# Designed miniproteins, single chains, part 62

Each design is a single chain, and the fold is of that chain. pLDDT is the mean over its residues in the fold that is shown.

## One batch from the design tools (miniprotein)

Design m2145
Fold by ESMFold2-Fast:
Structure m2145 (fold): chain A 58 residues (1-58)
Amino acid sequence: METVSLEGLSDEQKHEVLAALDPHTPRETAANVPQSFRLPITGLDEERRARVRELAGQ
């Protein structure tokens, strides 16, 4: 399973990563994601997967 780490990201940067998967993601959802969380990106199209990795600095 391919995953992206959100470690070191601000709440705003976490929101940008999550919004790349689902633009309706609330800011509160991103703020409540722990720094150690690994976002699964398996099953996404190549464009969205690349965008999520870029936003996460990976």
Scores: mean pLDDT 74

Design m2146
Fold by ESMFold2-Fast:
Structure m2146 (fold): chain A 78 residues (1-78)
Amino acid sequence: ATPEEVAQLRAQMEAALDLAAARGRVDELIDELRDVGLYAKKSGDEGLKDVAIEALRELARRVPEAAARAAEAIAEVE
């Protein structure tokens, strides 16, 4: 992937995180990201695990009210 493609994917992810927060789907997104991270951990996919952890950290940054729940999910995946 080019640096431009990576930047575009990141922007799309940021927009999706903002939309989930605005629509009150934060807990659902945390559960989905945790499940993806746990699957990646079980499968030995370190890259996918890191993406899930990074997404959970970004969600905690954008929605401080969800920070504790996101931190618990990160701890389970790590």
Scores: mean pLDDT 74

Design m2147
Fold by ESMFold2-Fast:
Structure m2147 (fold): chain A 92 residues (1-92)
Amino acid sequence: EEQKKLEEERKKRLEEINSDIDTVRKAALDSPEKLKEIEAKPSGVRSKLARAFLNVVEKHKDDPEARKKALDELSQKIREYFEKLLDDEVAK
C-alpha cells in the first residue's frame, strides 16, 4: 500500500537524521576537532548540525558539564523537530 511505502521512507529518513545527530553529538562531546572537520565538509545535514553544535561547544568551552547538558538539549530539540517534520510530510 502507498501508506506503507511512505512509512518505510519516513523510517529511513529518520534513521539517517538520528545517525547524523548522534555522530555530531558524539564528536562535540569527545573530539571538538572532529566536530570542526564535520562542519568543514560540503553542505549537508551533518555539516549544518556540526555548525550548531560547534556554537554550543564554544559557549561552554570552560564547563564540560554545562556543555554536555546543552548538547543533549540541542540534540533532543533537533530530533523532535525532524520527527514532527517527517510525520507532517507523511500525512500530506
Scores: mean pLDDT 75

Design m2148
Fold by ESMFold2-Fast:
Structure m2148 (fold): chain A 91 residues (1-91)
Amino acid sequence: SEEARRRYIQRRVDRIIELAKKIDNPFAKRVIEEAKWILENAKTPEERQALIDEAARRLVKEFNLPESFIDEYRDLLEALVERLEAEKKAA
């Protein structure tokens, strides 16, 4: 279901943040760096989507993941950018 997919993606976002903060995980740090860069550099929603697609493809290639993971990393980056944007607006 769509709700189950949203919960799955949010759990993955939580885990990436935890891995970066608690164990300085290089992969988790790279995902967060890409999301921060997108948030700071995308000027329109269309640019945000283009940069998310580019970042997902870059991460999949960099960490030698299957191409089937590109869609998942697009969703993950979108959710992470939204979370970082919400935190920035609340600060």
Scores: mean pLDDT 85

Design m2149
Fold by ESMFold2-Fast:
Structure m2149 (fold): chain A 67 residues (1-67)
Amino acid sequence: DTRRTTVIDTMRDMGDRGGRDTDDGTRRVGDYVRRGDMTGMRDVGRRGTDTHDGIRDDYVRRMDDAR
């Protein structure tokens, strides 16, 4: 519980720096996925490919380690 809270808090802090950009980008990606708009996803993906992939991979690793 404490560890999970810390991880989530850290992700929030990381997202806060790009909070406006991350929240906007995440929303757009979700909207594009819903519509199946690959063109829009390509544009957003280019900007956050490294950040999104890195954060997701790290998140999965930490969650797997907590098992």
Scores: mean pLDDT 51

Design m2150
Fold by ESMFold2-Fast:
Structure m2150 (fold): chain A 65 residues (1-65)
Amino acid sequence: MKLATESVGLPEYLPDEEVRKLVEEAAKRTGKEVVDVKINGDVVQITAKTEEDAKAIAEAVKELA
């Protein structure tokens, strides 16, 4: 299965722990599974099983932030 990654810009003042909580909440709201999360400063990279899933989670993260 082809994995997909989407990037989300978030405010730099958010600690990594809070960013991870936002991604978990977004996954719950969309009913999609997060495969991997990388945090690099103000950018969060979300990996999911499909491009559609990754985009849905990324959009939900933007709405929650």
Scores: mean pLDDT 78

Design m2151
Fold by ESMFold2-Fast:
Structure m2151 (fold): chain A 80 residues (1-80)
Amino acid sequence: SAGEMALGSLVRELAERGLTLSEEQKEELIRIAEEVGGLSRERAREILKQTDKGTKPISEEEFNELKERLIKALKELTAS
């Protein structure tokens, strides 16, 4: 789906930079993907596995920017 591609694009960017997410951060992104994008929680969790090989935790500032980018992308997909 377009929502899966939007989440996947952002997650791939993090993975390419070697960044990892905490379990709390993963659950927050899964919630956003479900509530805003209509994605299944299982599909969102599968996409997020790409960050499991990261060695550097994402900063709070960068995580907040990531959330805003995801919400914006998903809202644009659902508004059209």
Scores: mean pLDDT 83

Design m2152
Fold by ESMFold2-Fast:
Structure m2152 (fold): chain A 91 residues (1-91)
Amino acid sequence: SKEELIEQMQKTIQRIKNATTRDELIAAINDFIGLILELMKLEEDRETLLKLIGAILRLIGIILDLELGGDLEEAKEEAVKIGEDVLKLVS
């Protein structure tokens, strides 16, 4: 259900906040992208779908930056902001 996906998203944002390694952060972001993709199956509003796609692309950018040795704390802060924006959009 949409409500169950939102609850899982909230828990995954906490995993992003608690990540202490690049591998932990990348895994949490990948899981969050998966939850957005599941949420998109339930969404009918075109504008909301485009914003969700935009969030996925930004999160992929964070993963790529982390793989290239980007700053862990900066990546974590940005991923949390994107996650909170997604929750506001779909709540």
Scores: mean pLDDT 90

Design m2153
Fold by ESMFold2-Fast:
Structure m2153 (fold): chain A 94 residues (1-94)
Amino acid sequence: SLAEEGRKLLEELKEKIEKGELTVQDFIDFLIRMHKLTNPDLSDEEVEKIVKKELEEAAKEFSKIPQEVIDEQLKSSTPSQRAFMKIILELAKK
């Protein structure tokens, strides 16, 4: 099922986060695969445009957060949470 395939993709992402192996590209690839799974009729170019727009919107929201708040959150976060936040912050810089 669509839900079962999506769950498998989430489990793969979680494993990479737990191992500390998650890269920016791994996260982008995860988003692309999820969108292709839910919208199989869309071209690769259309899916990439959707993912890019979502990442740009997320980056805009993150840029509104003061650096001091980000630094405090990173200090109080688990290793897995810090790894994930670093990926989001790197995407926000692009």
Scores: mean pLDDT 76

Design m2154
Fold by ESMFold2-Fast:
Structure m2154 (fold): chain A 80 residues (1-80)
Amino acid sequence: MVSEEELEEAYALAKEYGKQAKEAWAQTETDKSQEVITRAIGLRIRAMGEAWHAYLIAKKLGKEEVGEKALEAAGFGSGG
């Protein structure tokens, strides 16, 4: 059974990687190198994976709001 501790960890990772992905994508505006673009894509994929993991745990624990916040933090859900 998944725990609230596991949910907190997955949500924290979703926020961390989501923030890093956003910053990396901003860097692609000034640096068009393959390395910078690849890093941005990789961070976004990691953020989305952690957010989806947090969402599934949150739904199972009846804390869907936390899962939705994780998806939003990773840019997976529509936030604007």
Scores: mean pLDDT 78

Design m2155
Fold by ESMFold2-Fast:
Structure m2155 (fold): chain A 73 residues (1-73)
Amino acid sequence: GSLDEALERQEKIFAELVKKGEALLKERNIDPSKYTPQELADLFIDHLLEQLAKLDPEQRQAYIQALMDEMLG
């Protein structure tokens, strides 16, 4: 049902946020195994918000859309 589809979408987004958080830490030569999945997702979200703060509203919308398409595709 629609609720099951929404839950599957949420799980997929969370998993992709965790992967992106791990990738950020690896780029910084930090061991991601010291972090929980929630902390990894939060780290990526914080990084994303910092990047978005530098963009105008149209650029932010395009960036978020591209990111969502990547995570859900």
Scores: mean pLDDT 82

Design m2156
Fold by ESMFold2-Fast:
Structure m2156 (fold): chain A 63 residues (1-63)
Amino acid sequence: EEERRQRYLEGAERERKIADELDTQADKVAKEHPENKEEVRKLYLRSVAHRVRAVGLEIEAEM
């Protein structure tokens, strides 16, 4: 029970960390290469996908 909950929470933490890293990378590209709008967009979309996965895992942890 506790091990299952911990596993989902650890998964959610990993997903959020990846999303945060992608957001940081997108912000850096936007600042250093403002002409690369498509690359920034792709990084933000990837970040959003990882955040959605994190929310799903957090919900599973509470069930």
Scores: mean pLDDT 84

Design m2157
Fold by ESMFold2-Fast:
Structure m2157 (fold): chain A 61 residues (1-61)
Amino acid sequence: SVEDLIRAALAMAREMSAASGTPLETVLRQLVAWLERERPRLSPEEAARVDRVIAHLRAQQ
């Protein structure tokens, strides 16, 4: 589900932040940028799900 994807993305971002010493906000910004770059390669249904993930991650910044 989109909720599970959001939780997984946030968990991954927190782990990456802790492991690298990079601020969480910076890791989240980088993840959003990567998702936006990949978005044009997705189906409309997948793109809609990614848009919801991006919106949630931006709200955490």
Scores: mean pLDDT 82

Design m2158
Fold by ESMFold2-Fast:
Order: structure tokens, then sequence, then C-alpha cells
Structure m2158 (fold): chain A 60 residues (1-60)
């Protein structure tokens, strides 16, 4: 449920910022704030886009 909620939130962020290129940063901040897996949070921040961020969160 929590992972599903995070994924849905990241999908929303990616949709909003799809053309801004800030999707990865927004996703990283959201993951960190929700206190997910620190490894996933760091990987999400290092991701260059929301696609990589989603992949990182799926593994958390």
Amino acid sequence: SKEEGIKAGIEGLKAVGVDDGAGGRAAGGMTSYDNGDEEAAKATVQAKDGKEALEALKKA
C-alpha cells in the first residue's frame, strides 16, 4: 500500500513535470520525505528523470 501510494505520487509528479526535466528531483524529494528506503531515495535523487526514479522506487 505505501509503495503503491509512493508510485502513484511519482507518476503524478512525472506527469506534471514531464517536460520540465525536474521529475527526478521532485520524485527524490518526495521519497525522502515519505521516509522510504534510503537507498531508493538516494537512487531517485541521482536519477536524471522520473523513469529512473520509478525504477528505483519499485526496488524499494
Scores: mean pLDDT 51

Design m2159
Fold by ESMFold2-Fast:
Structure m2159 (fold): chain A 79 residues (1-79)
Amino acid sequence: PIDEARRLAVEALRRSPLSPEERQRVLRRIDEVVASSTDPLEAIRRIAGLTAEALVRAGEEVAAQQLVQQMGRLLSQLR
């Protein structure tokens, strides 16, 4: 579940006009969440938030909304 959320985040970041430095910074923060999280639901929400925030800052509001919807579907499968 967390690995799938990370995969979705990586794909969204790769498709966006983020610099390599900005992409690596966001990925580092995502990897910190993955390493430190004991709750998969909280981890997925944090990954979604970090990625969506980066996409919005890059002007990709539609991509951010689509990612949040994809992560929401993933979360619903875990309940």
Scores: mean pLDDT 82

Design m2160
Fold by ESMFold2-Fast:
Structure m2160 (fold): chain A 63 residues (1-63)
Amino acid sequence: SGAEKVRKKAEELKAKSKAGGQTILDTAEYDEIKAVEEGKISVEEALEGIEKAYETAVAAGEA
């Protein structure tokens, strides 16, 4: 499913992140999956959201 693709991407990036980066990615995973399930965004847009969350974690020194 689309939600599983988003979850797997978030899990992969959390594995490369520190505790703060994992928190950022947990929030993004929740928000992006909810938006996909509500039909507000595509799976592709949700995956982009997860990548942006990871970039935020990197910029914060948490990944």
Scores: mean pLDDT 86

Design m2161
Fold by ESMFold2-Fast:
Structure m2161 (fold): chain A 80 residues (1-80)
Amino acid sequence: MIEELAGQLARLARTVPAAKEILRELGNALGAFNDGDVEEANRHLDRVKELAEKYGSPEQAEEIRRLADELRKAIEEAAA
């Protein structure tokens, strides 16, 4: 689930002008999750959503937000 959602988010992020920044924040979120820091992972996912809203189309921003929220839920469930 987490790997699958992250892969979908990464593919969509590559279509946004700020792809490098969004992918960096996504990588930071996954790194924080692997270190057991769920709060830090969620902060990086919030930055992913912020960058998508700023640089993406409304449609891209909405889909990235949906995937980031699903990824957040999967991370929180895995940490419980």
Scores: mean pLDDT 86

Design m2162
Fold by ESMFold2-Fast:
Structure m2162 (fold): chain A 68 residues (1-68)
Amino acid sequence: AATWQALAAAVSRGIKAEEEGNFKEAADWYEKAAQLARDLVARGEGTPDAARFAEELESKAQELKKKA
């Protein structure tokens, strides 16, 4: 589905930005990924693991923003 594809793409972009040392860009992508994961949970398309994953992505984004 498009939502799962968008989540995967956002995570991949975040990982790439983090590897390149662009912490601000990485944080922005991880925040987008977290929002997409929460949207999946809200639609009943996600599992409890998806909600936990969203929390982990949000925490990672906040940590990266502190480095930027």
Scores: mean pLDDT 80

Design m2163
Fold by ESMFold2-Fast:
Structure m2163 (fold): chain A 86 residues (1-86)
Amino acid sequence: NEQKIQDNIKEILKLLGVPENEVETVAKILTERILLDPEKYLDEDTRLDTFLAAAGVSVKKYHELPPEKQELIEEKLDEIVTLLKA
């Protein structure tokens, strides 16, 4: 499931506008951090803010994204949480 978590993180980073040449490195680091302390990302009310902070993206910049991209990011976060609970 680690690879599936990393793949979902890569897709979120792309949606957030992280440069393609940084996506692989950032996704690997975030995957390692999430697996070391998964409880920080399990709370549905705070997980988005926690992820955005770890990715270096402000909540304000996130809300400037098209609604379709925000929805996809939430879907990918839900998948990550499902994989962490399995």
Scores: mean pLDDT 81

Design m2164
Fold by ESMFold2-Fast:
Structure m2164 (fold): chain A 77 residues (1-77)
Amino acid sequence: SEADKLFEEFAKALQEAVTYMAKGDWEKAEEYRKKARSLYEKIKKVGDKETQERVDALYAGADEQMEILKKELEKKK
């Protein structure tokens, strides 16, 4: 479905955001974070309840992971 395709793109965008954050590439991390946010908003409009719950859980988990990575990288120097 359209929602399934959006979910796949969303998951990939979140994975890229985390990857670039871990590499210290803040600019690309922010780009993918914004892309994921846009996809999140679209999925919330067209996805069923189960898809919306999966998206909410994945987004929350990735956001927490990125905040932890950001704090750790800021301590580096």
Scores: mean pLDDT 79

Design m2165
Fold by ESMFold2-Fast:
Structure m2165 (fold): chain A 72 residues (1-72)
Amino acid sequence: SEEKKRKELNELIDELIKEGADWEEMRLKIMEFLAKETKSYDLLEKFKEALEKGDYDEARKLENELYELFLK
């Protein structure tokens, strides 16, 4: 269910905050979680490549695509 998926994501975010993850590490860990749940590892790899290139517009687009897949 969407409720269960949102709860799992929120629990991950809470743990990352407690661990003192910076903003970029938090984004990476969230994307890894979403990719695992959706089996969309191709989107995760593109996201990592976009971050390494400093293409933040592409990174944001990929985050949105993966999040939408996760909520289905």
Scores: mean pLDDT 83

Design m2166
Fold by ESMFold2-Fast:
Formats: C-alpha cells, structure tokens, sequence
Structure m2166 (fold): chain A 56 residues (1-56)
C-alpha cells in the first residue's frame, strides 16, 4: 500500500502535478506523441513508465 501510493504520486508528478485532462497532457509535452501516449497511460493506470522520465 505505502509503495503503491508513492508510485501513483510519482506518476502524478511525471504528468505535471494534477492529472486532469488529455489537453493538459498534450500541452505539457508539446507534440512528442510517444511521451503523450506514456503520460496518458500513466493517468489511466496510475503507473509511470521508466521511459517517460528519460523523455522529460
């Protein structure tokens, strides 16, 4: 539970603090389609991908 909460918090941080909408995600990454897909998946599943950190 503790570790899971930390992981979700890390995902939210990677998505730009408050994950609210796909439009906000698109604006944040400026057209990197793979990064957008990873951010959307992070918002959907609550699990950030290691590759996302390397891109941001």
Amino acid sequence: MEEKIAYVAEGAAAAGATPASPEAVVAQVGGDREAIDMLLETLRTGRPRPELADRL
Scores: mean pLDDT 54

Design m2167
Fold by ESMFold2-Fast:
Structure m2167 (fold): chain A 98 residues (1-98)
Amino acid sequence: EEEKKEELLKKALEHVREAGDILRQASPDQALADETEKKVRDLLLKAFENPEKLDEYIREAFKVVAEAIRRLGVPVDAASRITGHVAEAARYVKEAAK
């Protein structure tokens, strides 16, 4: 059971890292891209540890990503890929939190 949850959480964090990599590649502001990845990771970890507030933390993670995409001027194609990876990360966190 713990092994299964750990594997799902690892997959979630891999998707967060992939979103961060796309942000860093799409933007000259590497510091903001790094900080955005860290904030999203921390929010999804809080969602996992606090199932009662799962949807609230996931919603906040998407707000952080959307604001970073706007501030960094990320092109629509890259923004879709970033959002897609965060959505997959959220899906794995929801499964792990069961």
Scores: mean pLDDT 86

Design m2168
Fold by ESMFold2-Fast:
Structure m2168 (fold): chain A 83 residues (1-83)
Amino acid sequence: TDVGQRIDQVQRDYGVLLAQYQRLRDQMTDDQRQQVTQLLQQAQDHINTARLYYEQGDYDTANQHIDLAQQLIDQVRQLIDGV
């Protein structure tokens, strides 16, 4: 319930951020684009891992991966806000 809602929310936040990045990427350096792409990939991997543990009933591990994904999303947001 609550964990499933957290996964849905972080997936939505990821999608919004990805769309924002796609609009701004031409204004970024190659190094900035590589950094953002790397962090977004790591965030997606953590979201996918959280979902797998949630489906297995391991809510503690799922929450840990949601928290990691949210931290990565926050890092990308900070980088994009600087553009």
Scores: mean pLDDT 89

Design m2169
Fold by ESMFold2-Fast:
Structure m2169 (fold): chain A 83 residues (1-83)
Amino acid sequence: MAEEELKRLREELERLGRELEAALAAGDWEAARRAVERIAEIYKEAVRILEEAGKISKEEAEEMIEKIDKELEEALEALAAAA
C-alpha cells in the first residue's frame, strides 16, 4: 500500500536527517552533500509512489520533480559556499 511505502520513506528521511545534522556538526561538507542528494532522491521516489497510486497526475509529478531538482541544486550551491 502507498501508505506503507511512504512510511518507509519517512523513516529513511529521518535517518538521513540525522546523518546530515552529524555531518554539518563535524564540518564534513562532502557527507552533508551526499545526505542532501539522498534526501532529494527519496522525495522523488515519494512523488512517483503518489503518481502510481493515482493521487497526483503525471504532469503534477513532473512539476514536483523539477522543483525538487531545483531545490537540490540550490542546497548544493549553498553547501559549496559554506565549505
Scores: mean pLDDT 83

Design m2170
Fold by ESMFold2-Fast:
Structure m2170 (fold): chain A 85 residues (1-85)
Amino acid sequence: SNAERAVELFRRAAAALAAGDEAEAARLEEEAARELSKVPSEAERLRVTGEGLRALADALADRDPALAAALRARADEYFAAADAL
């Protein structure tokens, strides 16, 4: 599905960022956003965004723990918003 592709692309973007490839991470984030835009369910779009933020937080955990914590908190907000729909 477009949602599954978006999550996979966000996870690949996070892995690229962890490897220090910021250009590839940005390119994959853009592809993920395009796949996300094709997901018809608002709740599913919010969950996919939350999954992407978690992947990014995990990638940054050792390098920037404060940003990683903030991204995890934001991911939790997206999951809560999806569950409220």
Scores: mean pLDDT 87

Design m2171
Fold by ESMFold2-Fast:
Structure m2171 (fold): chain A 84 residues (1-84)
Amino acid sequence: VHLTEEQRAALARALREAREIAEEEAAKETDPEVKEALERAARLYAEGVRALEVDGDAERGFRLEVEGSMYLIKAAVGKTILSK
């Protein structure tokens, strides 16, 4: 995958926003498994931003976005099962 500088910046911005949401949700979460999944998502998104902005590695950036999103899905499923 080859992205322009503007396209890489846009993807990195989206990942930064996803990281902020994951960090905020993790801070409010009381279930340890759901909290860990949200923290992992935030960490993967942060690494994705570095891959895009520092390394210029679009393929790694996309891969880390997918992995982060899988942990967000895991957290959402966990919340649904544990919700009152």
Scores: mean pLDDT 78

Design m2172
Fold by ESMFold2-Fast:
Structure m2172 (fold): chain A 68 residues (1-68)
Amino acid sequence: SEIEKRAEEIIKRLEALKAAHPDATTVNETLDMLIESIKKKIAEGTLTEEDVDIYERAVDSIEALLAA
């Protein structure tokens, strides 16, 4: 599904942020929690388009903060 594909791309972006910032322990804990939350919704079939929009905005914000 398109929603699932978008969620998988968000997970890839979050994993890339972890790889780029390996010493940012607190941030990486938050990223891990977000990745697991997304994976759980995919596995349970409870993922919505609104969820994906929220996750996309969240990853955009985290990327911006880490770039600052």
Scores: mean pLDDT 85

Design m2173
Fold by ESMFold2-Fast:
Formats: C-alpha cells, sequence, structure tokens
Structure m2173 (fold): chain A 68 residues (1-68)
C-alpha cells in the first residue's frame, strides 16, 4: 500500500540521516552499517533512490576524507 511505501521511505531516510551523523562524528563503521540498512530498505521500494543514497553518502565521505 502507499502507506507502507511512505513508512519504509521515512525509515530509510532516518537511517540515512543517522549514517551522515555518524560519518560527521568520524564513526565510519557505524556510518557504513546505517547506510547499508538505509539502502537495503529503500531498494525494496525504489532501487534508483537507493543508488542515489549510496552515491550521495560516498560524495560526502570523500569530501570529509579529503579534509582530514
Amino acid sequence: SSEEIEKIKKEAEELFKEALRALGDGDYATAERLLAEAVKLMATIDEKQAEELRKLFEEIRAEIERLR
């Protein structure tokens, strides 16, 4: 149902936000785990959005790593 899709989307987006927070804290292990969960959930409803989440995370990570 559309309600189920919206619920999964919100859950994936919250996990992605937590992944970015962990990434900002330098906790790469937690960030990658949370990203994997977010991507897995998003892929069940939208594979393209799941790929976009992975791409955005890697772009942000690369920028942080270049500064360190």
Scores: mean pLDDT 85

Design m2174
Fold by ESMFold2-Fast:
Structure m2174 (fold): chain A 80 residues (1-80)
Amino acid sequence: TPEELAVRAVELGQRAYDLNASREDAVKIAEEMAKLAREAGSPEAYEAGLKGVNDAKQFDGPEAARAAARTMGEAAHLAG
């Protein structure tokens, strides 16, 4: 559900921050979030996931992953 996706996105973002995630890990997290958004059937969350992937590719570290997780969580909440 969109609510489950939002929780998952926040958890992934928090995990990336705690692990001081590399750029590679941030991209993987953003891709997983985009996949979850597609599965949930939320167009807004899917678009947020795509933005997260793009942001993660441009920036290194946990900041990109946290930003992507926040955006996806907010989008999923609004969609559901």
Scores: mean pLDDT 60

Design m2175
Fold by ESMFold2-Fast:
Structure m2175 (fold): chain A 68 residues (1-68)
Amino acid sequence: MAQAFGNASKELKDEILDLEMEAIGIAAEISVLKSQPKSPEVEKKLEELRKKLDEIQRRIDRLIEEAA
């Protein structure tokens, strides 16, 4: 449970913002890779990045649920 209510809220927000920034960075990288010629290497990187995005989104969702 979040302790020291004010500080816990700030720390939670900071963690969510960090994860959102990581997700944006990965989404941008996916966009760049999609603009490149199709190749097995590009497809492999896209799959890896999509999995990382899903993991980050699930973590954000968990933090939001904890805040609710």
Scores: mean pLDDT 77

Design m2176
Fold by ESMFold2-Fast:
Structure m2176 (fold): chain A 82 residues (1-82)
Amino acid sequence: EPNLPYRLLGLQLLHQARKLYEQAKKDYENGKITKEEYIKRLKEAQSLYEQAARYFELAGDKEGSEVARKNAEEVKKEIEKL
């Protein structure tokens, strides 16, 4: 069976980035973390999305790569609003 390890890793990183982003946003909105800590976590989520995009590219999954890049751009825009 083809193992397609790059696509699976891309999916895992995409889910990890999404969870990190959602949790950071909730923690910031509830006053549990500072703006500085929020920006740090957003930058981490952005890096995970960019890493996911690279693994999707290696797997030949253009759709997955595009979704991951779009999510990275959305996180970058969130940082720019702060």
Scores: mean pLDDT 86

Design m2177
Fold by ESMFold2-Fast:
Structure m2177 (fold): chain A 65 residues (1-65)
Amino acid sequence: SEEDKIKLSEILRKAIEQLKKATPDEIGPVLKKAEEEFSKLPDDLRKEGLKQLERMVKIILERKK
């Protein structure tokens, strides 16, 4: 639904902002929280969210080195 798509965007936005501020040891907890929120969404949106989160983690880690 459109409502679920908005929730996906909100979860991703919050996770990305937290990852930008996170130290290396804080990344794991942020990812676990995002995965828990994604689990409340339909399977197709959950898969999309996890894929986008993985891409963003790679970018953020590259910028932190």
Scores: mean pLDDT 79

Design m2178
Fold by ESMFold2-Fast:
Structure m2178 (fold): chain A 71 residues (1-71)
Amino acid sequence: DAEVEARAAEELAARVPGILAGYGIEATPEDLLTAEGQEAVAARIAASPRAEEAHRAVGELQREIAAELEA
């Protein structure tokens, strides 16, 4: 459902910046709602010495949001 996917994107945009800040990676909700912003954030994560930890944390959040929206 496109509406559920849009809600998941909004929840990610709201929560991911806080998680990435813990790893010293800059992101805004607006970055995560645009393709250009998502590419910029992905590049910052890839350049980070903590890229694997940041990717894992974001993946865990994605799973939590998916479970919340299914409930």
Scores: mean pLDDT 78

Design m2179
Fold by ESMFold2-Fast:
Structure m2179 (fold): chain A 68 residues (1-68)
Amino acid sequence: SMAEFEERQRRARELAKEASRTMAEGYRQEADKLRNQAKASADNPVLAKALEAKAEEKEKRAQELLEA
């Protein structure tokens, strides 16, 4: 029936959204670790800047997953 089809579609969308949320959370955790490493590398400005750039890239990927 159409109702059963619509219910399966809603469930599939919810599962896809949860998968995207979990992956985005993973990227945010990686970004936080990179930012902490950058702060710990304050004595090496070149390394700190590179780590911050990597963290920003991870944040962007998390945002893209949540916007899809």
Scores: mean pLDDT 87

Design m2180
Fold by ESMFold2-Fast:
Structure m2180 (fold): chain A 68 residues (1-68)
Amino acid sequence: MTVLTKVSENEYILTTPSGKKAILIKKGDEFEVIDPETGEKKTVLVNDKVTIAGEEVDLLEAELVVLE
């Protein structure tokens, strides 16, 4: 299961079904995604699909967890 954990107002941690993690920074209706293997930054819509360390995940299917 894909999990999106809110850690601050604009910062999220995405956990893929295989257990890989990426940092996502929310900017309006977009996420800036930092790939954990390459360090490359990509911008995706909040309801789009994103590839994290070679694994494609659907942000619409992500479970939202708030740490605060």
Scores: mean pLDDT 79

Design m2181
Fold by ESMFold2-Fast:
Structure m2181 (fold): chain A 95 residues (1-95)
Amino acid sequence: MEVIVIGEIEEERLEEVVALAREAGHEVVIITGRQESEEKLVEALKEAIRRAVEALRAGKRVALFATVDPNISDEQQEELEEAARPLEELLRARE
């Protein structure tokens, strides 16, 4: 199983997430940790979405675990929704 970590995550939390993904049979786990700024958080989430899309297009089973700051602006939320559009389309196509 491939594990991709973007940002910092506590070791105990990392072990928990990896164990859950492994039990569920995922081949790729993408984890975003907490960031020092909202801008860095948005960039980390966009990178995580990009990696998830790449893995799904390669036919792999992907788990994405994201830390979200509730103080993200409406503009940043829209930016993340746009980045997630290809991911949603890929998931819908598999149904």
Scores: mean pLDDT 74

